# Ledger of designs, part 99: designed miniproteins, single chains, continued (5)

Each design is a single chain, and the fold is of that chain. pLDDT is the mean over its residues in the fold that is shown.

## One batch from the design tools (miniprotein)

Design m19667
Fold by ESMFold2-Fast:
Structure m19667 (fold): chain A 59 residues (1-59)
Amino acid sequence: MEEAEKHLKLGEEAFKEGKYKEAVKHYAKAVEGFLAAGDMEKVAEVAGKLAEALKKAGL
């Protein structure tokens, strides 16, 4: 699995477990990886997940 996809999966798993701060860290890494790859559709998708995780984490 590519690093960006790996971090997306880890973020989704952390979010399901209610570990919102951990989900934020993984989603942020996924956004960095997809930006580096130029995958703007995935960046938009993960940015939405990151925003939700930030809201749930109180950040």
Scores: mean pLDDT 82

Design m19668
Fold by ESMFold2-Fast:
Structure m19668 (fold): chain A 75 residues (1-75)
Amino acid sequence: MKLSEEERKEILERARELKEKALEAIKKGDFLEAEIYLGLLRILRGIARLLGDEELAEEIDELIEEVEKAMEEAK
């Protein structure tokens, strides 16, 4: 299985949107909403790995780390 350039770009854009939503949720104190978006990011990372796109998975992993760090620092 191999992602097209367009599919990769779309997945990464969706992942970035989820990160922004998670950070917004953290800022307003909605940690449940933040955990939901974080969960969706982890699913996208898993899909990228399943499709053999390690580079995309690494980029999504960085987004996950940013959200996790922000969540821990906000608690």
Scores: mean pLDDT 83

Design m19669
Fold by ESMFold2-Fast:
Structure m19669 (fold): chain A 70 residues (1-70)
Amino acid sequence: MEKAEELEKKGEEYEKQGDNVKAASYYFQSAVYYALAGDFEKAEEAARRAARLTGSESTEQDLLETIREI
């Protein structure tokens, strides 16, 4: 949980700076760690935020499938 929250906060920080690429990277990492912790709701939220920043629907679907299989 702590690692996922740390990564999510870094994503928010970069998003506020306008660095959408770095923000998306940290949100993707946060989503993976939330999924590993069993927090699928927060994992999906983080994955959706990352996908919206990159404009990639495919990436969002891949992450959601990975989360559901964990």
Scores: mean pLDDT 74

Design m19670
Fold by ESMFold2-Fast:
Structure m19670 (fold): chain A 82 residues (1-82)
Amino acid sequence: DKEKEQMRELVRELKEALEEKKDKLHPQLLEQLNELIREIEEALANGDLEKAKELLKKLIGVVGGALERWDLAERIKELLSQ
């Protein structure tokens, strides 16, 4: 499924961005982001695309703001608008 593979790619880039910024993030926020990413990966593994989309939507603001990945935030928005 193209949508599932696109979401997996977004999660991969999100994990990469989080790893790059981990030392600059508040520990509580880092823990919350790691938990959300884990839940998204589990939803994708189970084929629950609706849950994966809902969880990705919760990350849009922090991806652009805290992670400074406005490009990734826009790609998430574009995917969710389909």
Scores: mean pLDDT 83

Design m19671
Fold by ESMFold2-Fast:
Structure m19671 (fold): chain A 59 residues (1-59)
Amino acid sequence: SDPSAERLARLQAINRLVNDDSEEARRFLREVVGVEEELIERRDEPEVAGEIGRRIHEA
């Protein structure tokens, strides 16, 4: 059991979700994670994508 490997897998899943341009992914970010619409629109910016990923990890 490797905590670093588990953390990496979780971060990879989060990164995939943030870069998913589907309506289902956008709805999940808005309704489940509670990410502001303004941040979702700007998720192509690395700093914004990182902030969204942090919020997903905390949810």
Scores: mean pLDDT 72

Design m19672
Fold by ESMFold2-Fast:
Structure m19672 (fold): chain A 104 residues (1-104)
Amino acid sequence: SERTRQLVERAREVARRFGEAMDKYIEARKKAEKLTPEEGVKLYRKAFEELQRVIDELDRVLEEARANPEASDYLVDSLQNMRDAARTLAEKAREEAEKLEKEI
């Protein structure tokens, strides 16, 4: 159906955004070793903000998937797994920013 096609497109979009947010977290982790604590905090906070946006979008898409009888269990599970991963990375980004703030 058209509704299911739109759901799948939104799922693809949030997966791309999740990948981008994860890349920002990885960049923050790699660069923090070479940067000042203040610069490291900014990178981790940026990664955290992007991951929070992804979590919000995943929650919305996941609710749509759960309400759609044509949505596969695979799609629902994939969205749930991305949400859990994004939450874990967001908490790590927050913790790393807090650690660096103590060095300032």
Scores: mean pLDDT 89

Design m19673
Fold by ESMFold2-Fast:
Structure m19673 (fold): chain A 106 residues (1-106)
Amino acid sequence: KKEEADRLLKKGEEAFKNGDIDTAIEYYEKAIELDPRNPRAWLLLGEAYEKKGDIEKAKEAYERAVFVDPYNPEAWRKLAEAYQKLGETDLANLYKRKAEEIEKIL
């Protein structure tokens, strides 16, 4: 499962780099089905949804990334950015602070 999931993530990243965002999302979703505990897969899915302008789905993917790995400051920062784009300034500031606190202890 994990090796197949990693291969699908690589295909998704290649599609993303080539501007094939929908294809990237499809590969990332397949990778997540095989390995839902990979925080990088959730981060990549969120970034792809951001590229499409689907900030709500990007937020959901980043929420999953922080759930899987709560000590990943990048995921907290991405979540804060998504909340900020949705006008949820208080939550954005809270999650940005969470990322900063994690960076200090790592």
Scores: mean pLDDT 87

Design m19674
Fold by ESMFold2-Fast:
Structure m19674 (fold): chain A 98 residues (1-98)
Amino acid sequence: MYAEKAEEAARRAEEAARAGDGVAAGRAAALAGAAAGAAAEAGASPEEVRKAAEAAERAARAAIENAAAGNQGAAGAAGAAAGGAAAAGAWAAAELAE
């Protein structure tokens, strides 16, 4: 399931951020965002897409916190992950809207 892939990537991002590895945190956050986007594209249920988007957002937050500690590499990837999560979330919200 895409939500499970996004959740695994989010855990990797959080672990890398705790270890101070901004590059690994950023890469994991980008993977979480890609999984959320893939869920939307594949026509997964709105619930599955929303769960994947939430995991991607959490991964992006971990990478952003690492970037705030002075790691430039994490910032770009965090932006990508946040963008993917936002897009997937918007799609899921549109499908579930009223």
Scores: mean pLDDT 70

Design m19675
Fold by ESMFold2-Fast:
Structure m19675 (fold): chain A 66 residues (1-66)
Amino acid sequence: ALSLNDVEVAREAVRRARELSKSEDPMTKINAAFLALAAAVEAELAGDEELAEEALRVAREAIAAA
């Protein structure tokens, strides 16, 4: 399992991805989706399935808005 700090890093990444997804720039929205996907992988590896599902939701919303 990853360290506790890895879960906090993933949680912060999800928060930032959500903020970036509100940008008017399509590239920023696409980058937000990739950030959220990376956070989902980190959360899954850390065993935080709830955070991983939230990150995937953020990624889908960001790509749909791009």
Scores: mean pLDDT 77

Design m19676
Fold by ESMFold2-Fast:
Structure m19676 (fold): chain A 91 residues (1-91)
Amino acid sequence: SAEEILAAFFAKVVYDVLKKRGVTELSPRLQELVKRADELEKEIKETAPEDWSFDERLARLMAKELGFSDEEIEKLKNADELWAAVLRKLL
């Protein structure tokens, strides 16, 4: 689901911040979510065009999970427009 994808990538952002701050002991739940984010990142890299940035690829994956058609996604090519559409659906 879109919520699971968001939770995983948000956990990865938190993990990266904590790691940069020298936190070496992390909760098992945070580690689990980071592993899921890494798996999703691999899937995104394998299935999206190489000319798309990671941010655009992630936005596209989120849009698909929220039920956007391929035609709708193609009209929202840039990351800002894709994220705006995704966030509007989640709000």
Scores: mean pLDDT 72

Design m19677
Fold by ESMFold2-Fast:
Structure m19677 (fold): chain A 101 residues (1-101)
Amino acid sequence: AAAMKAELAVVKRFLAEVLALLEAAGVPQSRIDKVKELGARTLALLEEAITDPSKRPAALAELDRVVSLASELLRLSGDEEAQQQFEELVRRLVEELARIR
């Protein structure tokens, strides 16, 4: 229970930082909204995983979709500094999730 709540908090912070970075990089709002939608699904699945840990793999699969889409959108933006900041956000996310589990 405590570990899943910690993972939820880490993923919530990561998603907020990714959305802010996409906005700063000038990604169109319609594309940011798609990332926000996938992020909401990720968070909903992680909340379900607090009571049913078998839902965790599905939540992580949706998180992978968020990472892939955000990476593509930042690459298409041409903002190399934003791309580097995103790589650091992903690295920190992986480290924090590994520390919890």
Scores: mean pLDDT 87

Design m19678
Fold by ESMFold2-Fast:
Structure m19678 (fold): chain A 64 residues (1-64)
Amino acid sequence: VEEIKKNLRKGMVYLEQGKYKEAAKYFAKAIKLAREHNVPDEFIEKTVEEAKKLAKEGKYEEAL
């Protein structure tokens, strides 16, 4: 669970910096880990979309 949060945080930081390719790698890793821990896909998809939205507005800390 903690690894999921770490990867989401890294993804949002890179997204905020405009490094979309690097951000995608970390988001993909977080999604993979979340599925291994039986986190609902709905939550994963919603979290990724909110992270993208908040990072673009400079609010990446609120995305988790």
Scores: mean pLDDT 68

Design m19679
Fold by ESMFold2-Fast:
Structure m19679 (fold): chain A 76 residues (1-76)
Amino acid sequence: ARAEAERLVEEADRLALEAARLAHEGRYEEAARLLRRAAELLRRAAELDPENRELYERAAERARALAEELERKARE
């Protein structure tokens, strides 16, 4: 479980970095999709690693909130 949670966090971090790059390029819709995927991975990691649940859940909420902000920018 821990090793799986660690892999999910690593993948989420990679997606978040890619999303930041895409957002810098003005590709907001694509960046938002990656952040929503990162949030899903972080929620799964929270289920697999109860010791770090609050940390991962908070990170997932932040990723989702940023995705929503970028989706609003994409509509402009």
Scores: mean pLDDT 87

Design m19680
Fold by ESMFold2-Fast:
Structure m19680 (fold): chain A 97 residues (1-97)
Amino acid sequence: DPRELIERAADLVRKAAELLKPEDPEAAQALETLADGLRYLAEDESASPRDRAEWLRLAAEVLRRLAEESKNPEVQELLERAARLLEEAARLLEEEA
C-alpha cells in the first residue's frame, strides 16, 4: 500500500528531525516540513499516480543526500530507510499508472 509506505517514511523523517533538532535546528525544521509534505501527498487524490511517484522519487533523492551529509549515524539510518520506503511507494504508484 503506497499510502502506508509514505506515512511510515514521514514518521522516520520526523524521528530524524527530533534527533537532529539540538545539533541542527534548521535542518530539523526542513525535515519536519518534508514530512508534512509527504503526508499531504499521501492524501492527495487530485494528483496522478505518475506525478506522485515523481515527487516521491525526488523526496527520496533529497533524503539520501541529507543522509550522506549527516554526522549522526542514527539520523543517517532513519533517512536511508525513509528513502527506501518512498522509492517502493513510487514503484507501486508507477504500476497503477
Scores: mean pLDDT 83

Design m19681
Fold by ESMFold2-Fast:
Structure m19681 (fold): chain A 80 residues (1-80)
Amino acid sequence: SMEEAEELRRKGEELFEQGKYQEALAYYDKARRIYEELGDRRGVAEALENMGRALEALGKLDEAAFYFRHARAIYEELGL
């Protein structure tokens, strides 16, 4: 559900703020999957952007760039 995806996203944000970047990444990925199931393209883009931020914090810059490019492509598709 949308509420479940938003709860998982919030949990990811909480973990990110605690410096638990790998755990945050996992929760953002769970939220992304639910947004995909719901057809919420904006939710998918936001989750991918959050995953990129977590990867950046982990020093995985090339992987982060890949996620940011995918998020941006979706935002552009949506006219955002």
Scores: mean pLDDT 89

Design m19682
Fold by ESMFold2-Fast:
Structure m19682 (fold): chain A 72 residues (1-72)
Amino acid sequence: MKELVEIANEALEKAGKELGIEVPKLSEDPEEAEKRLEELAKSLSDEQAKALTEAIRKEILERKEELEKIAS
């Protein structure tokens, strides 16, 4: 759980930087994280939200591979 939030924060930061979107740092507290994500979603267009989501998924997927290699 905690490691997933850290990976999500790193992915969100990289994706935001690549797309020129200002992104919030997510808290491990799910209520705060949800509030931050809702505020971000309301500030973005549908196209920006989709692009950000795809960029985040790509970063998480790459990190998942790295985690599996380290665990091996």
Scores: mean pLDDT 71

Design m19683
Fold by ESMFold2-Fast:
Structure m19683 (fold): chain A 76 residues (1-76)
Amino acid sequence: LSAAEKAALQAEIAKLDAEIAKLEAEIAALKKQLAAAKAAGDTATVAALEKKILDLEIELAMLLIRKSVLKIELKR
């Protein structure tokens, strides 16, 4: 890879890091809400929060895979 291609990959990785951090913060906030809902016995809110957390964790996993692929390309 050229220096320009490496810089472009690093910039894309930095963008993904920002998106990953945002999703991690959102998941953490929802997990706190889930703990409160469980303590309150609000089964409907628990189910809704568990579904939303699962969907966001899947999205986070996909971004982490993409970041790993870009890091492998950067080492070439």
Scores: mean pLDDT 86

Design m19684
Fold by ESMFold2-Fast:
Structure m19684 (fold): chain A 65 residues (1-65)
Amino acid sequence: GEEARKTVEKLEELAEKGMTAEETIKFLEENKEALSEDGLKAIEYLKKKDYGEAAHYLAKFKAST
């Protein structure tokens, strides 16, 4: 939806500014309702500090919106 697309656009903007893993988790949780299943899994992997899997699911979320 539009909200998922806006979440992706804001996430890309914050990533360009060097957003930390903690800031990424906070942003995604604040926008949880806009997230696909892939976006929700990215939060789980970020919390587990599995940054490779988190990046994979973030890429899938971005590609699907």
Scores: mean pLDDT 77

Design m19685
Fold by ESMFold2-Fast:
Structure m19685 (fold): chain A 107 residues (1-107)
Amino acid sequence: SLPKVTDEQFRRALALGVLLNPDLTEEEMVARLRDIIAFFDGTVLTEEQVRALLEEVREKLAEILKKRGYPDDVIEQLKTDPAAGAAAIRALMTPEEIIELVRELLK
């Protein structure tokens, strides 16, 4: 049994999953997140709404990583080269650390 989550929490979790995929370009992240939200929620978001959601999650992710003592260069890569930043985070994090990151992001 899954705990009851809000639509906003669920959308943030989907956005995090897309952001942590190192194989996606920024435009592919936007397209995939839009399609996933439409599939699960039935809501068709604009590209600007999807980009705003990705940016909100990216900013929260950067704050959490900084609080946890991750290097500033890894955090900066999320802004300047999102695919390289995602690859670096996935290389440095265990599955347990990713789960804790998701919990912190959903607060």
Scores: mean pLDDT 75

Design m19686
Fold by ESMFold2-Fast:
Structure m19686 (fold): chain A 60 residues (1-60)
Amino acid sequence: KKEEAEKLIKKAQFKYLQALIDGRSEEAHRIYEKIQEAKKALESGNYDEAIKLAQEAVDL
């Protein structure tokens, strides 16, 4: 659902910030790209894809 996708995107954004603070710039870049793709899916109403992409960002 939309709310689930939004929560996962927010969680991924937090992980992105932690990666930046830890100096893991390469990991941060990968997380950022997944977040951007998840946001695009969310904007197009593809909530399942947004959830999947945001979860991938959270996982790695």
Scores: mean pLDDT 82

Design m19687
Fold by ESMFold2-Fast:
Structure m19687 (fold): chain A 110 residues (1-110)
Amino acid sequence: SLDEIFNKAKEELLKELEKRGYSPEDIEIALRAFDKFYEKIKEYVEKHPELTDEEIEAIVREGKIMLLQVLDLARERGLTPEEAEALMDNAIDVLIERFERGEFFKPSPP
């Protein structure tokens, strides 16, 4: 289910943020952004009952990777937590618009 896929991805995101040495404040902001992503993806998935579990997993994974990349960029640029959160919010909106256009990556076959 979407909830199971999302919860697993959220746990993986938390562990990766800790491994990368992000502060508790930065981790909280990233997890809030991921929760916002979840609410938007939940609405998207409800509108697209044809999506497979594999496609949903790919969507959630793409969101996680994007948020990590945005945080790394914000850190490299010395942005404030508020500026980092704004970048993540914007990146989520862009990603959702791409999914609405059918522009998402499926997992490669093993």
Scores: mean pLDDT 81

Design m19688
Fold by ESMFold2-Fast:
Parts: structure tokens; sequence; C-alpha cells
Structure m19688 (fold): chain A 78 residues (1-78)
């Protein structure tokens, strides 16, 4: 099956796509769809962070936190 690193990367990629789709929805005036995509992105990054923490991989943990900060989602407060 996929490695922990591959699973974390998949969650990060899904979060990036959801942030992109969320921004596009807000630009079109669809706040409900935009909000839904941002909630999904946060959930995907939380799953990535929990997986990295369970694996004890400091580098993966730091990567998820950095990606959340770059996406403007602020997971560093968790």
Amino acid sequence: GPSVEEQVEEYIEKAREDVKLGKEAFEKGDAATGTGHFIRAIGELVEALLLAKKNGDKELIEKVIKESEELGLGLGEL
C-alpha cells in the first residue's frame, strides 16, 4: 500500500486543490461552495498532521504545518 509519506502528500495535494476551488467559488459569488471547500481543505490537513504525528516523523509534521501556513489555514495553532 502507499507509504506514510505518500499518504501525507496525497492529503496535502487534496488540500491545495480544495483551497483553489474554494477561492474560485468565492470569486464567482458562491460563498456556500467556497466555504465547503475550505472546510474540506482544513480536514485534509488535519488528517495529514495526525498521520505524520502518529508516524513520529518531525520532517513530515513540519511539512504539513508549513503547507497549512502557506495556504492561509493556520494549523500551527493546533
Scores: mean pLDDT 86

Design m19689
Fold by ESMFold2-Fast:
Structure m19689 (fold): chain A 71 residues (1-71)
Amino acid sequence: VSEEQLEADVLLALIEIYHALAKLGYERGEVTPEQVARVESLLAEAEANRDDLEKVQQYLDEIRKIMREAD
């Protein structure tokens, strides 16, 4: 396993944590269904591109932006 692959795997794990937080926020009425769907789409794209560290970083940054918009 390369260092870049390990770093990408860690970032993907963070994306999975954000997805869990988005679902929890939805249950609490703090996150919209559209925001959850956007996070789920970005998680799927990150999984499809898990060997591309730069793309995984971009997807994580977009998820962070979505979660900031949720309050």
Scores: mean pLDDT 80

Design m19690
Fold by ESMFold2-Fast:
Structure m19690 (fold): chain A 59 residues (1-59)
Amino acid sequence: MEEALQALEAARALAEKVGLSDAAERFREAGELAKVDPEKGLELAKEVVREAAARIAAA
């Protein structure tokens, strides 16, 4: 369980490291959301991953 939250934290750290502060904040938000609403948290995480991956690939 905490592993899932740690994975989101790692994703946030990666986004922060590559300069995607907006994506990093949203990964953190997804982790918090997953604690109370797993479905909503999953949707947010999926969206952020898509955006972050696209921006990293385009950079």
Scores: mean pLDDT 73

Design m19691
Fold by ESMFold2-Fast:
Structure m19691 (fold): chain A 59 residues (1-59)
Amino acid sequence: GRPLTPEAREHVLAGARAWLAGDKETAKEHFSRALEAEGVDTTGKSLSELFTAVNDLLT
């Protein structure tokens, strides 16, 4: 895929840190913001769906 914007990349990293710390709500917010910065609709998505979408964006 194409390189992420700096904003999206910062949110992906912050979301990953929150996920590893067990803070799933903070991880969800950061992954949503990363996807939104890349033009992806996050409405109604679960944390698992957001994680999959972020992974698809990176690969």
Scores: mean pLDDT 79

Design m19692
Fold by ESMFold2-Fast:
Structure m19692 (fold): chain A 92 residues (1-92)
Amino acid sequence: MAEELYNEGLKYMEQKDYKKAAELFEKAAEIYAKEGSKKAATAYKNLAKAYEKLGDKEEALKAYTVAAQLAGDYETAAKYIEEYKKLKKEKE
């Protein structure tokens, strides 16, 4: 289920239906997180990208924060934090 939702979200991103993509990535991310799947971080990252495309900066920043927290290693977490900083236009 989660993988099907995630893959469908990717298809909607390609179609530029960012609202539908966000809904699908959110559902996939929640399932992956409950399962302890490493894919949860990636799903939250893609949720953040969908929110960026929608202009929902606050939601995008929250999703990047969750993606960083669920990342399997510090290097991956640091990359998601950099996306967060770029979105805020701050480099603290």
Scores: mean pLDDT 80

Design m19694
Fold by ESMFold2-Fast:
Parts: structure tokens; sequence; C-alpha cells
Structure m19694 (fold): chain A 85 residues (1-85)
């Protein structure tokens, strides 16, 4: 995964979350997890970035955003592989 792919995913998640009936508090948590993932990615801390995306996926699943959760998990798996090699 490159930075452009991560930013595209982040924009997609934020756009869908804005359209959702989720509480402002949950929306803020999603935004914070995305910001942390992007920050760690920029620092080349791919394992830490992947951890934030896994937490994001769990939060999205708990709130019924299953397709976005699957995308976040896939992104985390790509970053975990990137961290290993």
Amino acid sequence: MDGIELIKLAKEILEEVKKSDLSEEVKKEIEELLKKAILYFHQEKYAEAAEQLRKLAELLEKNGLTELAEKARAAAEELEKQAAE
C-alpha cells in the first residue's frame, strides 16, 4: 500500500461516515484513528499504522459499516506485510 491508496481509503471512510447516522463522538473516534494511521504511515511506522486501521475496522463493524471495516482490515494486512519486508 502506498500513501495515495491510504488517503483514498481515508476519504472514502470519512465521506461514508458523514452520510451515516452515527453519533458525533463515534465520527470523531473514526477521524482520530484515521489521522493516527496516516501519521504513522508518514513516519514509516507501518506496524503501528496497521494497528490503528485494525482498531478502526473493529469500530466500523460495531457500528454496522461492515464493507468499510473489510477495506480497513485489508489495508491493515497490506501494511503488516510491508512492515515485515
Scores: mean pLDDT 84

Design m19695
Fold by ESMFold2-Fast:
Structure m19695 (fold): chain A 68 residues (1-68)
Amino acid sequence: SARDAELERLAEELKRLAEEDAPAEEMFKVMEEGHRLASGAKASEETLKKLRELFEENYEELRKELIE
């Protein structure tokens, strides 16, 4: 499905940004767009779970850096 493909693309872009040590702000933008698509789209449960796992892992790491 087109929606699943879009979510997968965003997840892959988020991974790429993390590997390239991109600014947290850029990562937040991708995460926000992915979250919006996931909320509005009836994506497969597997795709949603994978995307949310990626969000939570990266989001919590970014939060820890900000708290320190």
Scores: mean pLDDT 64

Design m19696
Fold by ESMFold2-Fast:
Structure m19696 (fold): chain A 77 residues (1-77)
Amino acid sequence: KEEKVFKILDLDGDGKIDEDELITVAVQVDPSLPIGAGAEPTVGAKPTEEQKKLADKDGDGKLGEKELKELYERLAK
């Protein structure tokens, strides 16, 4: 299951997951986020500033470990 999620998150196929890739997929797929409702993950897509703000719950302009784990868990459901 984690392998399938990793493959989806690795949108550029470089074998790594960036914060931008995680935000893009999580926001597009997660129905609990306003922008995620009815959206499917798009390969090579980048999150908008608004989508990053939705994922950045502490408002520091960067995702923390807790926020990244939460997004990953939502995708892994």
Scores: mean pLDDT 53

Design m19697
Fold by ESMFold2-Fast:
Structure m19697 (fold): chain A 89 residues (1-89)
Amino acid sequence: MELREKILELIKATGDASILAAMTALGVVSNVSREGLLDLGLDEETVDKVMASLKDLPQGVAAVAGTESGKLVVHDDELAREALEGLKP
């Protein structure tokens, strides 16, 4: 399963942006943008909620420092999977 799809499934299943914020804080993912989240297959309403949730987290501020355009960047597939497993909600 592609790591991006796993991230999408977790966001959809939990509605919880904290996993994405924590992965960004760990340096596993970067360039989190509204357009990148839409490209993952999230609907506009879900993306708006995720972006708002990330901005509300002091530790997740870096997660919203992406571009208005662009895809989510995953820095290390194995490290990202390990981090995601450790960050269960």
Scores: mean pLDDT 62

Design m19698
Fold by ESMFold2-Fast:
Structure m19698 (fold): chain A 80 residues (1-80)
Amino acid sequence: SFEEEQIKSALEYLEKYVEYLKKYVPEVTPEAEKLLEEFKEKASKAKTWEEVQEILKETSKKVQEIIEKANELLEKEKKA
């Protein structure tokens, strides 16, 4: 279904991003892994497109917060 395709694409993106963080910003990896686990749990319970949209929006917001935190850590390492 369309909902399953949207969830699958987001899941693949999150899994690749966690792998990236493990290599380059390991300090935020636990937070990203928790987000991935939470996404999988919420996605498994979603039955409508509206529910999928809300999960994707909330997940995107949390990914943005992790990206900002990762960038801040990388900048601090360059100055140390």
Scores: mean pLDDT 81

Design m19699
Fold by ESMFold2-Fast:
Structure m19699 (fold): chain A 74 residues (1-74)
Amino acid sequence: MKISDSEVQLSLARAQLAIHKTAIETGSLKDVDPKLVEELGKAIEEYLRAAEAGDEEKVREALARIKELLKQIE
């Protein structure tokens, strides 16, 4: 059951987007596959768009994708 998803998910997405931008700018992820970093950025954008549109199914899918990509980057 979905409870207060939009606020929590938007907060998480903003934090991950900030981390992603900082890592690219400082070169902190230079040893990680660039495709994974690019896909993480795309997933965050899809997540934000889905949350703004109120598409709860797309928000859930994008959040799951972000979590999976973060595990691969570590």
Scores: mean pLDDT 65

Design m19700
Fold by ESMFold2-Fast:
Structure m19700 (fold): chain A 82 residues (1-82)
Amino acid sequence: SEALRKEGEELMRQGEELFRQGRYEEAMRLYIQAADKYIQAGDYEGAARAYENLARVYRAMGDETGARSAELNAEYYRKLAA
């Protein structure tokens, strides 16, 4: 599903821009949506990247538990991509 992968890519770009602006809650929502699109597309590499960026958002917000959870999801999808 090329369309789902492209939606994930666009959501990632929007999330990166919001993260740069310090709009962490909004960036978080977009990275979660991007991960969902990548998973639906079977793009587990994209999903892992989305979760890695989600972990960065959680850390910026001081949420260590959320960051670790997102890192575990990123590792899981990274292994699926291999």
Scores: mean pLDDT 91

Design m19701
Fold by ESMFold2-Fast:
Structure m19701 (fold): chain A 63 residues (1-63)
Amino acid sequence: SMEELEKKINSLDVSEETKNLAIEAIKKAGELSEETVKKILEALEKAKNGEEAREAIKAVLNV
């Protein structure tokens, strides 16, 4: 669910700006599959900064 996604994103060791970008992207994309959710979380963990995180999220959402 969206609430579970927000909780997982908020538990990540990334900036608040990055977390907000991820949540907004998910809301715009609508309800996502569990696989897509996993890819977003993995991308956020691998990102070194907010710019990399944003690019990774866009790539996962195919935007």
Scores: mean pLDDT 70

Design m19702
Fold by ESMFold2-Fast:
Structure m19702 (fold): chain A 70 residues (1-70)
Amino acid sequence: MDLEAKKKEYEERIKKDPKDVQALVQLGQVLGAMGKYEEAAKYFEKAVELDPDNETIKKALELAKKKAEE
């Protein structure tokens, strides 16, 4: 899978709709797959702000933060 192409796709979706929780989560996942865990955590943080009761996104954020320290 071309992670750079997917990254650009989700960045454009977020530019068009900054409240697109799905696009924020997908971009975080792509950045994580690229090893960019600090950047991934930033997008998961934004997603949690929009959907604070979503435990799946909260767990993704904690994992990204932990991997950023490794």
Scores: mean pLDDT 83

